Designed miniproteins, single chains, continued (2). Designs and how they scored, part 1

Every score and structure here is a prediction.

Each design is a single chain, and the fold is of that chain. pLDDT is the mean over its residues in the fold that is shown.

## One batch from the design tools (miniprotein)

Design m4001
Fold by ESMFold2-Fast:
Structure m4001 (fold): chain A 70 residues (1-70)
Amino acid sequence: MEALKKGREAYRKGDFETAVKYFEEALKNKDKLSKEEVKQAYIFLASAYLDLGDLEKAREYAKKAAEVIK
């Protein structure tokens, strides 16, 4: 999944805004992702939104990540 790969690269470089865009793009194609990849995308989105100061979205995505695999 190219969007997940690009999101991870952006996150590693500290480009959190670009990372958010790619992880959100990946989640629009959730049917092409494994449960672990969906959880990973939510975890990265929660972390990226924390770094951007969006605490509400960070909490939302952290909750979604916890709900994917129980």
Scores: mean pLDDT 82

Design m4002
Fold by ESMFold2-Fast:
Structure m4002 (fold): chain A 74 residues (1-74)
Amino acid sequence: DEEARRLLERAEELIAEAERAFAAGDLERARRLLEEAIELAKEALKLAKDRETIVRIVGATLRAIGLLLDIDLA
């Protein structure tokens, strides 16, 4: 499950970067980062076997979707 964890960590990092971009008013950059994070989360979910990793992937995905909705409403 090392690969799933690595992809998840990258996705979480991109979401944090997207949150900073959004706070700075860079909606285009934030959207690109969130789209990349969601694709990484999808790949991580295909590989994940343990509950803890799956729960983290779901949480990260929901966080990314929530921020993407905020961008669309801005």
Scores: mean pLDDT 86

Design m4003
Fold by ESMFold2-Fast:
Structure m4003 (fold): chain A 71 residues (1-71)
Amino acid sequence: MIDPLEVAEALAEIALGIAKNDLLHGRVTPEEAIEFARRITRKAGEELGLPQDEIDRLVERVVAELEKFAA
């Protein structure tokens, strides 16, 4: 069985990549990029049945990466 956490992390990385690309191309603001990645990561964790604390930790990592990228 595929680990739900691994799937959620993979989806978070995809969302992060999309957000970084859109930000780099000037299609979104840093705030919009962060909001998009946060929503996708949270939704993926919820649909995969992850505990809320694991979802929150994954969201925090993704947001921190985008804030660092946008700086």
Scores: mean pLDDT 83

Design m4004
Fold by ESMFold2-Fast:
Structure m4004 (fold): chain A 60 residues (1-60)
Amino acid sequence: AQAAYDQALKNLMKGVKAYQEGNYEEAIKYLEKAIDYARQAGNTGLLAVAEKLLEEAKKK
């Protein structure tokens, strides 16, 4: 549980950084990993944030 949460947060942070740098393909990859780990952790808040940012990254 904790390991999945830590991985979700780590990948979300990497996805956010890539998004801010304009690296949308890298952002998508990290955000998809963040979604998978957030789902494993059962953290609906992290899941929602990662899914919303993934949709925004895909629009670019």
Scores: mean pLDDT 84

Design m4005
Fold by ESMFold2-Fast:
Structure m4005 (fold): chain A 89 residues (1-89)
Amino acid sequence: REAERERLIEELRELIAKAEEQGLPPEAIEKLREALELVERGAPPEEVARKLVEAHFIGSAAVYKPSEEELERAEKLAPGLIREFVEAV
């Protein structure tokens, strides 16, 4: 139905925006955009799913690397974060 397609389009747009914010590789983002285009065209769900799986594989191969400045700021604002994490592990 059209309402379900609209929902999928919205979810994919959110996913693309978050992927860009997280600094995923351009190749992963391109796969997400291809999935969005397929949904807009009414392509079969299996083809959309394939593109999403490809994006996930490419994205998971890239480790998010926060900048040195971002790490320094985070440690300054929350000096206990690393200790809390280590204690939980």
Scores: mean pLDDT 61

Design m4006
Fold by ESMFold2-Fast:
Structure m4006 (fold): chain A 80 residues (1-80)
Amino acid sequence: SITDKSIAYHSKLRTLPQPVQDSWNQTYVSVQDSSISDFRSSMRNWQSTVRRQFPQVPRSTIDQVQDAMIDYHRAQIQQK
């Protein structure tokens, strides 16, 4: 369900440092209604910034969060 995807997304996002979470929340507002392609592009740009500014965050953690983000966005688009 979309609720399960939302829970997974927020659970994974909370594993990131607060400034990283805040940066994604700001990005998400601009892409929440976008196509999957535009969402993926914004997500890749965000990941690039995070890897540069927060190299201590493991790549595997970022990948898990991104997978949860895309799953949730895909579910939201399918409901509209």
Scores: mean pLDDT 81

Design m4007
Fold by ESMFold2-Fast:
Structure m4007 (fold): chain A 89 residues (1-89)
Amino acid sequence: MVSEEEFEIDVNVALVEIWLGIFSIDAHPENRGAPLTDEEIEEAAKKLVELFSPETLKRYADAIFRAAERDPSLPEGLVKLAEKIRELL
């Protein structure tokens, strides 16, 4: 049975995934008519570092870099976000 601590960890992981999903949608030029600014990326990275564990964020940053290597159509803003997360950790 899921413990309270396990539930909190799972919720935090899900929140990071939701946050990255929303950020990916916002980063897509078709949705906002322009790519994300460096300022928006830095603010997003700072919020993620404040809300989530370094271990979780490193895992997701690595996943974004791997995705970018396989799909060149991935929004540049996502790759920049992953770079800023690594800089802040």
Scores: mean pLDDT 62

Design m4008
Fold by ESMFold2-Fast:
Structure m4008 (fold): chain A 93 residues (1-93)
Amino acid sequence: MKQKYIEEALKKIDELEKLARETASPEVARDIIGGLRDLKEAIEKGDIVKASNLLTAISLLVVGHLLDGRISEEAAQKIIEKLKEVGKLVDKA
């Protein structure tokens, strides 16, 4: 795995944690951030399969909160777009 792509992915995850805290309720933010921390650990360990599975799980979690009216469409779209960017970096690593 290329170190540069790992570092860029970890930076985007930190930005995602901040975005979740700023745009979601404390309960929804905690849920999303929990998944993001597991994702960060998987990427740091080079567990690409686990990282890919967690990216899918976190995206589904965000969509679930959106469908339940617990997060705005704008916030959900921004989070999902950044998750896709993390996925592209993980695929290159």
Scores: mean pLDDT 85

Design m4009
Fold by ESMFold2-Fast:
Structure m4009 (fold): chain A 84 residues (1-84)
Amino acid sequence: MLEEAEELREKGEELAKEGKYAEAARLYLRAAEAAAKAGDHELALEYMKKGLEAADKADLSPEEMAELIGRVIRVLGIMVDQEL
């Protein structure tokens, strides 16, 4: 679902421009998950990188960080399952 991944990425970029880095990180990681499910692993890694960069700029609570780490693990799991 590349259209969904692109839409989520665009919204994430808009939130990052507004300084809403925690929300931007979540949307980038959701975009990465959608790209991974569509089989576009290069795009999934690019969006995951953007999400992690946004997370680094965000003042995240431990709970928010755990949620984002869980999303990263899910994206990686999807890519690994598709390569097997």
Scores: mean pLDDT 81

Design m4010
Fold by ESMFold2-Fast:
Structure m4010 (fold): chain A 65 residues (1-65)
Amino acid sequence: AIVINQAMVDFLAKQSGLSVEKTIEVLKSGEIEGIDVELAEKILSGEAAPSKSHLEALKKYGQTQ
């Protein structure tokens, strides 16, 4: 089990326009372009910083939901 970084998830939820719960679900699903499940877990735990392209992909995904 990963330890979720709450500040990171709150930030990502704002970028996507989705709820915190839905943002976690979508990232773990591997549906975000350029973010596989392993990278998603590292980002959610705060071990990795999302790139500008990752944030753009997440925002685009959120706009289509």
Scores: mean pLDDT 81

Design m4011
Fold by ESMFold2-Fast:
Structure m4011 (fold): chain A 62 residues (1-62)
Amino acid sequence: SMEEERRRRLVAALRKAGLTPEEIERFLNITDPEERLAFLQRIARELGGFVPSLEELMKLEK
């Protein structure tokens, strides 16, 4: 399904960004788009600011 396809692409992007399986699962359980964006911004800051795959994900959440 389109949901499965989007989920696979999302998980691949998060893995490419260096998130652990536990962090990916935590992110996927967030249903509020604003909270998902805040989570990605926090991880980006912890990783030193600019992570291209996380920036692409943040654009998709907007």
Scores: mean pLDDT 70

Design m4012
Fold by ESMFold2-Fast:
Structure m4012 (fold): chain A 81 residues (1-81)
Amino acid sequence: MLEADATGEGEVEVDGKRLPGSFLLAGDELYGAAVDPATGRAYLVKAKNVKREGDTFTGEGEAIDLETGEKKPAKVTARLV
């Protein structure tokens, strides 16, 4: 049974943009969603090899556009909540 170790709120850097997002940390993997407030586009975010430093965590992975299905490289920075 997979349980979230922590929750976080922060930003996803995708395609040169920084988008607000909410995340779940499970082990060294991160799952979440981000929405572009300018366009309303939503992304599913997956990251691996998450590094924690204090109350923040960072990871690299993919953002998946929910409308087009396009996968783009993404960087996540979030704060524990």
Scores: mean pLDDT 79

Design m4013
Fold by ESMFold2-Fast:
Structure m4013 (fold): chain A 84 residues (1-84)
Amino acid sequence: SMERLELEVELGMVQIRVGALEASLSRLEEVPEEARKLLEEARELVLKAEELIRRGAPKEEVRKLLEKALELLREAEKLIEEHL
């Protein structure tokens, strides 16, 4: 279905963002504990979104999880910037 494909593309973009942040954290000598926690919470939301897509859940429900994951990733990025 087109809606499923659209959501899978959106999920993939969030997964790329998670991977990029994980790579950035691996280069830091000291990682803020809160940044790690936010990243882990974002990963859990991504896994929930992936499960909802497999179940054919409404796109609005999936998008809410992906939006929350992106919010958490942005918060983690801000904490990392404070260590530059």
Scores: mean pLDDT 84

Design m4014
Fold by ESMFold2-Fast:
Formats: sequence, structure tokens, C-alpha cells
Structure m4014 (fold): chain A 69 residues (1-69)
Amino acid sequence: RLEEALAELERRIAENPDDAETWADLGSVYHALGRYEEALEYYRKALALDPDNEFAKRNLAKTEAALAA
């Protein structure tokens, strides 16, 4: 489940640390775990690598809204 996805994504980022999509996927998993601060850090890292990543932009905004609620 989420733990398996997290382990796979951590392995991928260790192999390809400049993969913006993998950082965005890590953000998504942490958001699903309710760990919004960590999710924000991962989405911000994805956007630092790829500023045009619409998935990361949209989910960053959703995670910020979840923290503000």
C-alpha cells in the first residue's frame, strides 16, 4: 500500500535525484498519509527541478489548503 509506494519512490529518488516527477509522487504519498508539511517540501523540490510540473503545482496548492483548514 502507501508504505510499499513510499519504499519504491525512495529507491527511485536514490537512483535519479533530479527526477521531478518522483519528488512530486513522494509529495502525493505524504499528503495521503496526512503528513502535509513533508508533502509540501517534496512538491517544492519537484517544482525547483521542473517549475512547469502542473501535477506538483496543483497538489502543492491542495496541500497548502489542507494545512490552512
Scores: mean pLDDT 81

Design m4015
Fold by ESMFold2-Fast:
Structure m4015 (fold): chain A 55 residues (1-55)
Amino acid sequence: GAKLDALVAYAESLLRQGVSPEDTLKALIKKAKELGLSEEDAFNALLRAMQRLRG
């Protein structure tokens, strides 16, 4: 859904800026809470972002 896609885009942006996966996850958990999403959604967004950046 659009909210989950926004989390993935946010994760990609942070990783491209050189933020660590660990610090990116912390930021995603906070953003997920603001969007009404779970910590599991934040973790899945990080995994999708990392997969996209890996190719």
Scores: mean pLDDT 84

Design m4016
Fold by ESMFold2-Fast:
Structure m4016 (fold): chain A 59 residues (1-59)
Amino acid sequence: LSEEELELAREIAEKLREIGEGLDRVYRLRAEARKEEDEEKKKKLLEEAEKEFESLATS
């Protein structure tokens, strides 16, 4: 790999770390929603998960 390719790989790794942390939050919210029996609370948790995921995709 060239020096430029190594620098790009490191930058990608840092971005993947940030995305991974965000996905962990989305996963937790969705997992909580799956266990929730109250439809209103379930809807709120799913909306929060969608907002978090959308933020990751657009930023």
Scores: mean pLDDT 79

Design m4017
Fold by ESMFold2-Fast:
Structure m4017 (fold): chain A 68 residues (1-68)
Amino acid sequence: SAMADSLLAQGKVQQAIDSLETLAKMYERRGDYKSAARYYRQLAEIYESLGDLKKAKEYEERAKELEK
């Protein structure tokens, strides 16, 4: 959408994505898979809202694997 494109141009959405990816990886590394899965699901929702269905699916699948 035009609104999502505008936010990406401002870098605000990318900063949020980078922060959530860092948090997800940090929790995964320390074995807190429940917290990691939560952040991966938030990433999936963000990418879905941006129309990036491939990345949304990748993060949702990673979250499901961690909650196995």
Scores: mean pLDDT 82

Design m4018
Fold by ESMFold2-Fast:
Structure m4018 (fold): chain A 59 residues (1-59)
Amino acid sequence: ASANDLILAGAEAYAANDLAAALSQFSKALALDPSNQIAKAALALVLAALGQTDAAAAL
Protein backbone atom coordinates (compact mmCIF):
# COMPACT_ATOMS: atom_id res chain seq x y z
CA ALA A 1 0.00 0.00 0.00
CA SER A 2 1.12 3.59 -0.65
CA ALA A 3 1.45 6.21 2.08
CA ASN A 4 -1.74 7.81 0.71
CA ASP A 5 -3.65 4.50 1.09
CA LEU A 6 -2.53 4.30 4.74
CA ILE A 7 -3.50 7.95 5.36
CA LEU A 8 -7.01 7.22 4.00
CA ALA A 9 -7.29 4.09 6.19
CA GLY A 10 -6.14 6.11 9.23
CA ALA A 11 -8.62 8.92 8.52
CA GLU A 12 -11.47 6.38 8.24
CA ALA A 13 -10.45 4.79 11.57
CA TYR A 14 -10.25 8.25 13.20
CA ALA A 15 -13.75 9.14 11.91
CA ALA A 16 -14.98 5.88 13.52
CA ASN A 17 -13.29 6.88 16.85
CA ASP A 18 -10.88 3.93 16.55
CA LEU A 19 -7.83 5.88 17.73
CA ALA A 20 -5.65 2.75 18.04
CA ALA A 21 -6.25 1.80 14.39
CA ALA A 22 -5.78 5.45 13.31
CA LEU A 23 -2.45 5.62 15.19
CA SER A 24 -1.28 2.36 13.57
CA GLN A 25 -2.18 3.44 10.02
CA PHE A 26 -0.71 6.97 10.29
CA SER A 27 2.47 5.56 11.88
CA LYS A 28 2.83 3.14 8.95
CA ALA A 29 2.26 5.99 6.47
CA LEU A 30 4.99 8.09 8.11
CA ALA A 31 7.34 5.05 8.14
CA LEU A 32 6.85 4.63 4.35
CA ASP A 33 7.31 8.37 3.67
CA PRO A 34 9.03 10.15 6.60
CA SER A 35 8.77 13.51 4.77
CA ASN A 36 4.96 13.25 4.38
CA GLN A 37 3.59 16.32 6.20
CA ILE A 38 -0.03 15.06 6.02
CA ALA A 39 0.94 11.81 7.80
CA LYS A 40 2.93 13.82 10.40
CA ALA A 41 0.00 16.19 11.07
CA ALA A 42 -2.51 13.31 11.27
CA LEU A 43 -0.26 11.33 13.65
CA ALA A 44 0.18 14.44 15.86
CA LEU A 45 -3.61 14.90 15.96
CA VAL A 46 -4.18 11.27 17.05
CA LEU A 47 -1.40 11.45 19.69
CA ALA A 48 -2.96 14.64 21.10
CA ALA A 49 -6.40 12.95 21.17
CA LEU A 50 -4.81 10.08 23.17
CA GLY A 51 -3.44 12.64 25.68
CA GLN A 52 0.16 12.24 24.40
CA THR A 53 0.63 15.94 23.62
CA ASP A 54 4.41 15.89 24.29
CA ALA A 55 4.84 13.12 21.69
CA ALA A 56 2.62 15.05 19.24
CA ALA A 57 4.69 18.25 19.76
CA ALA A 58 7.91 16.30 19.02
CA LEU A 59 6.74 15.56 15.45
Scores: mean pLDDT 79

Design m4019
Fold by ESMFold2-Fast:
Structure m4019 (fold): chain A 98 residues (1-98)
Amino acid sequence: GTMERALELAEEALRLIERLLETDPEGARELLERLLELLKRLLEHSEKLEDILRAIGLILRVIGLLFEAERLEPGPPDEELLREAEEVLRELERLLEE
């Protein structure tokens, strides 16, 4: 259903952002903040306990990565990986608005 697809897109976005964190911690931080806001919206609209727990788990992982990003030295922008992650986040945002 729509919720399962949204959670799968959030997990895919997080995987791309985890990779981005290795090359572009600043770009990763901005996308982690966007993903956190989208996950909060997902949690608000989650009715099944399993979906709620998955969303909470993703939120906790995003928070952990935000703390990790603050400890990393700035690198050059990874424009290709940033674009891929932004595309997944846009699809997730579109799905949550429909």
Scores: mean pLDDT 86

Design m4020
Fold by ESMFold2-Fast:
Parts: structure tokens; sequence; C-alpha cells
Structure m4020 (fold): chain A 85 residues (1-85)
């Protein structure tokens, strides 16, 4: 389970970015992953989004857009952590 400190960060991220608590938790978990994993996920999301534009499935497109946002938030969190030393 996530620590009390991580739960507090999830709440703060949810409020700051206007995302769900589940999305904020995913962003925190992704921020702890190797940078290589985050880059790969972003590349996949960018490649898939144009394909879904031709497919009239707004739900799948919305999910990928949300996933991309979560990964971008995770990258920002990782950069902020690096600045903290």
Amino acid sequence: MLSEEEQKEIEELSEKYGISKEEAAAALLLAKQPEEVLKELLEKAEAELPKLEDQIDPRERELLERLKRVIEIAEKLREEERKKK
C-alpha cells in the first residue's frame, strides 16, 4: 500500500492538475520508474493517438490522452525530485 506521505502527494496532485486520485497515484508510480520506461510510454501514446483519430471511438482516444497527461505529470515530478537533490 502507498505510504501516508504518498497519499498526501496524490491528493495534492489531483487538486493541482484536476485529475482523479487514481490518475495521480499512477503518475507518482510512473515517476519512480526508469526514465526509459516513461519515454517509451510517451512514444507509444503519441503513435496511437493519430490512429484513433480516424477511428470514431472517442472513449479510447480520451483514455490515451489521459494516459499521456499522466506520463507528462510523472516526468515533471521526476524533474522536481532531481532538483531537490
Scores: mean pLDDT 70

Design m4021
Fold by ESMFold2-Fast:
Structure m4021 (fold): chain A 82 residues (1-82)
Amino acid sequence: LEAAVEALIEAAEAALPELDAESAARVRRAVRELRRSVAEGDLRGALSAAEEIAAIAREAGLADLEAAARALAAALRAALAA
């Protein structure tokens, strides 16, 4: 999970210049929520943040960011089901 979290954060930060101001603000908020949730061991909060990033990436047509967010979301869903 740590590698997937770092990969998503890096992809999100790299994508910020490609986004409009509102979408960039949404991504920055979701990244802050993701970092806080991971630090607190809140897998449900981390999943919610990853899903929000995936939705923004899909809206913006950012395939690499969407793929990274979906990969983390899938890993978190598997962890929550165990």
Scores: mean pLDDT 86

Design m4022
Fold by ESMFold2-Fast:
Structure m4022 (fold): chain A 120 residues (1-120)
Amino acid sequence: AAPLRMGVVVVGRDPDRVAAALTALAEALPALRALGVEVVAGGVATDAEEARRVAREAAAAGAEGLLIVDAGGEEEAVRAAVEEARAAGLPVAVVRSERPTAADVVAAARALREAVEAAR
């Protein structure tokens, strides 16, 4: 099967929480590759405007689904990314954890892959 092209938005303002989310994403990469998931675009958003921009850039890069990692960001920024992805026709998975792990990222990406394959 063709790999899932996944976009990623990390939503947060706290540098330590954002760094933990980025570490979880990096640690998840080997398992994502094994699942046939390719990260094609990603970014960090501190507010709703940045979240919308990162989601739009992921869609423009050919993402088929969007993973949002909530690193203690504003609920408005998370909602903005979800709404932008929905407007682009992209399934969304959200990781909500004070300390996201590679396992949380892999579980969310697996759910996203299932949603994308159901939409094909």
Scores: mean pLDDT 86

Design m4023
Fold by ESMFold2-Fast:
Structure m4023 (fold): chain A 87 residues (1-87)
Amino acid sequence: EKEERLARIKEEVDRLVAEYRKTHPDLDARIAAAEELFGPENTELTRLKIRLSEIRDVLAREHPGVVTPEIERVNRLMKEIDELEKE
């Protein structure tokens, strides 16, 4: 059920963005800049991958050489999105 998996992924991504927006004030600006770079024809899956990628990059820069549980969670979500894109 693609729609149910997409809805779950969207909820998890939204929760991650909400969690980190308060502690990473540049996160929203980075996401917006990345979305502008890829243009107005971004799919919903592409937008979710952009958000996850920016969260991962911020976390990796804060903790270089450390894989946090949050980074692992982001990586799992990105893989699930890739699987949806292949369907």
Scores: mean pLDDT 74

Design m4024
Fold by ESMFold2-Fast:
Structure m4024 (fold): chain A 57 residues (1-57)
Amino acid sequence: SAREKARELVREAIERYGLERLPSSVLEEIARRTGLSVAEVEDLAVEEVIEMQEARA
């Protein structure tokens, strides 16, 4: 699904750019590639960052 693909791309972007420096332009590109809104991708990115931080704590 588009949301599942967006989650994969967000996780890859976090791994590439780091949790603290995820560029908004990357989120916009993921939205274009998946057909989701930028707001939906931003929501998914926040959820992934929280999940990854909790897993590392």
Scores: mean pLDDT 77

Design m4025
Fold by ESMFold2-Fast:
Structure m4025 (fold): chain A 98 residues (1-98)
Amino acid sequence: PSELQKEALRVQMEAGVVEVAAAVALLGADEETKKLAEEALELARKAIELADQAYQLAQQGKYDEAKELIKKAKELVEKARKLAEEAMKLKKEKEEKE
């Protein structure tokens, strides 16, 4: 596989890790934490979709299009990761306050 195909697969795997983290944060969450976790989950799923599309474009030799989708997927992964971390922090803070 090309380096661009490998990069797309790596981003897809990272997005999958964030999706799992967001789903875990959602378990037993209050409404405020749930909103953050649900947004993280949605963004992670979108990143997986874009990374998969980028992989297919790279296989077709459409490298510039694949690069743009990888860039967008990476941005979504970072945003989702921050939201998942915020959800987990908020959940922990609420548990420590009780």
Scores: mean pLDDT 84

Design m4026
Fold by ESMFold2-Fast:
Structure m4026 (fold): chain A 75 residues (1-75)
Amino acid sequence: MKVIGNTIILDDKYKDLSDEIYENVLKPAVEGYSAKVKKIGDNTFRIEGAPTGFDAMRAMDDVKKALEEYLKTLE
């Protein structure tokens, strides 16, 4: 997994799980922050729409943690 600013790029080995991760991991993680996750590629997601920079930072931190925990269950 690679994170660049507000963009998350999954490793190619998780490509078949990208829609599962999008719907069940990423979307729920941002819901509390009034932010949203946008799928911009087969394995690439962007977090946007947060009302403040503070909300954006918290949304990104929570998304990263949720995703890291989910990917660890696949090991």
Scores: mean pLDDT 78

Design m4027
Fold by ESMFold2-Fast:
Structure m4027 (fold): chain A 71 residues (1-71)
Amino acid sequence: MKADELTRKADELVEKAMESKDIDEQIKLFNEAIKLYEEAIKVSTDPEKIEELKKRINYLKYQIEALNLLK
């Protein structure tokens, strides 16, 4: 499904961000992942999947906030 493909791509960006040694690259990749999760929510009709994606977005937003405090 389109939502599942967007979610998978977002998950891959999160993994790449976690492996990065550059704070700016980590923030960029997390923001790209958030965008894909938001697109997945927009095309999803499953309330359970939407709730799970919202949790992932919130987690990444907290990670970005923490990384910005290091600058």
Scores: mean pLDDT 84

Design m4028
Fold by ESMFold2-Fast:
Structure m4028 (fold): chain A 75 residues (1-75)
Amino acid sequence: AEEYYQKGLEAYEAGDYKTAAEYFDKAYEAAVKAGDTELARKAIEYLYKARMAAGEPLENVIAEAKEKSQEAEKA
């Protein structure tokens, strides 16, 4: 989980928001499976930011962020 999160941050800082979103999504899934609620929250926050920066429609980003936030809270 942490490895994916770090790769996501590197891609985000480089302006590669699409790659950043992919890594943050992987970090989130791994964190939820591990029960790491803190890392899951960080990953979904950056996933949200990366998807917005990549130009995804706001409605799609909000809907998925809400769903992933609920999963992170349950993990």
Scores: mean pLDDT 74

Design m4029
Fold by ESMFold2-Fast:
Structure m4029 (fold): chain A 68 residues (1-68)
Amino acid sequence: SVDEAYARFVEAAGELLRLSGPEDVARTLRVLGEAQGLITGAKDDKELAEAYRRAAELLERFVEELRE
């Protein structure tokens, strides 16, 4: 559902911002901009749910990179 995909996205975005330092800001903003592009490109609820899932996946990968 859109609500479940959105919740996953919000959790990933919050964690990314918590782990991101001043030296990471340019990369973090680029990744968030890419996620925004996916979300704002969605034309219906089905596309929106998929966009939030893909955005969450993208952010989760960068969260793992910042944890290492």
Scores: mean pLDDT 82

Design m4030
Fold by ESMFold2-Fast:
Structure m4030 (fold): chain A 95 residues (1-95)
Amino acid sequence: SEEEFDKLMEEAQKKIDEAVSLINEARKALENGDYETARKLVEQARSLIEELKKLIDKADELATSNEQKRRVTILYFQLLALEAEVWLIEKKIEK
């Protein structure tokens, strides 16, 4: 299951990279006063975060070694950071 675990890690990293890109675009939209675009981008980022949660849960179930468990833990920290960044943008849109 190392191959299956590595594939899940790769998919999770791809979702993180996509979410980071959307969050950066949403911040630029906010700076320009484009709240409609910012809302659409954070909604897309929220969708990717939900997909990421499912991938992390599957990877956690497959993690048997200390190294694999460490890699999953790092993904959880990245997930928490993404959720915090999206929440901050949403709070600014509501202002």
Scores: mean pLDDT 89

Design m4031
Fold by ESMFold2-Fast:
Structure m4031 (fold): chain A 63 residues (1-63)
Amino acid sequence: LVGAIVEAVGDYKARSPDELSLKKGEKVLVLEQLPGTLLRVQSLETGRVGIVPASALRVVGWA
């Protein structure tokens, strides 16, 4: 998944300061696979970096 472009399957609201809020259809670049089902991502629309659960995302391409 690192280097993948993934898309939010729905709106996601950050549940902690380390998490990133996403809108449905927002595309993000996967920077890092974290333990469990968590990913560190960068929004391609806003440039913001944060953590989101992999279940909130679907793969749509590669950077």
Scores: mean pLDDT 78

Design m4032
Fold by ESMFold2-Fast:
Structure m4032 (fold): chain A 59 residues (1-59)
Amino acid sequence: SREEAEELIRKGIELLAQGQYAEAAELFRKAAELYEELGDFFSAREARVMARYAEEKAA
């Protein structure tokens, strides 16, 4: 649901702030999948950008 996607984004941002980059990336990817299922392609794209940023930081 949309609420689940929003919760994943919120938790992912908290993990980013804590330096938990790999875990944050996983949550952002899950949020993007949920937004795509909802037809919210703009929010899905934003979540994928956040996931990529977190993945780059984890490397």
Scores: mean pLDDT 87

Design m4033
Fold by ESMFold2-Fast:
Structure m4033 (fold): chain A 63 residues (1-63)
Amino acid sequence: GNRYRVTVIGEKPLLLSDGTRIEKGETLEVSDLRIFPDGTFVATTADGRRLLGDASEVEITPL
């Protein structure tokens, strides 16, 4: 599927399925990106971990 870069721009960290936190200014590459009408997004990291976050707290760039 298409790949994306996610950068945390807000104060709210992203949480990965293994409990890893991605903090402001950090970036990760994801696939299977879905943004929901409530502003929540989900994605999968390159190593298969699931990501859940708020789309207003991140910058998403196609790769």
Scores: mean pLDDT 82

Design m4034
Fold by ESMFold2-Fast:
Structure m4034 (fold): chain A 56 residues (1-56)
Amino acid sequence: HMMKITLGTETAEKTLKLLKEKGIEAPEIIKDGMLKAADVDEGAEKAVKLAEEAIK
C-alpha cells in the first residue's frame, strides 16, 4: 500500500491544527487543498502552501 499517501494526509491535518492555534482563519483554504485528495501526495503539498499564504 502507499504509506506516503497517509503521511501526506497527516501533514495537512497537522498544518490545519497549527493555523487554528495561531488564530488564523484559514480552515476553508486548507479544506480546498485537502479536497483535491485525488493526488493525496500533492494534496498535502497544496495544503501546506495554502496555509502559508493564509498566514500571510
Scores: mean pLDDT 50

Design m4035
Fold by ESMFold2-Fast:
Structure m4035 (fold): chain A 82 residues (1-82)
Amino acid sequence: SAAFEKALEEADRLAVEAGEAVHEGKYEEAIKLLEEARKILLEAGALEAAAQAYEQLAKLYESMGELEKAKEYLEKARELRE
């Protein structure tokens, strides 16, 4: 559907912006952008793309030393693929 395609495009744009924020060391901003992308993808039912967003969030938390939070996000990604 057009709504599904638009959600994928918007989430992809947010993920690109998050990558730019990571490059600048702005991890809090990157997390916010990826959380917004994840919300859009879940609302659209794009479960595989949402799982990928959770995996990107897990990598960011791991980079910040927040290992327990990274683990929680990886578990959420796995649940969406089951």
Scores: mean pLDDT 88

Design m4037
Fold by ESMFold2-Fast:
Structure m4037 (fold): chain A 74 residues (1-74)
Amino acid sequence: EEEKKKKEEKEKLEKAFELLKKVLLENKVKKEDIEEEIKVLEEALKQAEKKGDKEVVEKLKEKIKELEELKKAL
C-alpha cells in the first residue's frame, strides 16, 4: 500500500510540474525569480538538516530539484 501511494504522489508531482512549466513559459518568468525561490528553500533545508528532520529534508531537496530543472528549461 505504501509503495502505491509513493507512485501516485510522484505522478501527481510530475503533472503539477508540467503545468507549472507551461504557466511559467507563458508568463515568461525570469531565471532570477526562480533563483530567489531556490535560495529561500535552501535556507529552509539547512534549518531542517540541523533539526534532523529527514522527511522535511527530502521534501525540500525535491522542491529545490524541481525549481532547478524549471530554471534549466527557461
Scores: mean pLDDT 70

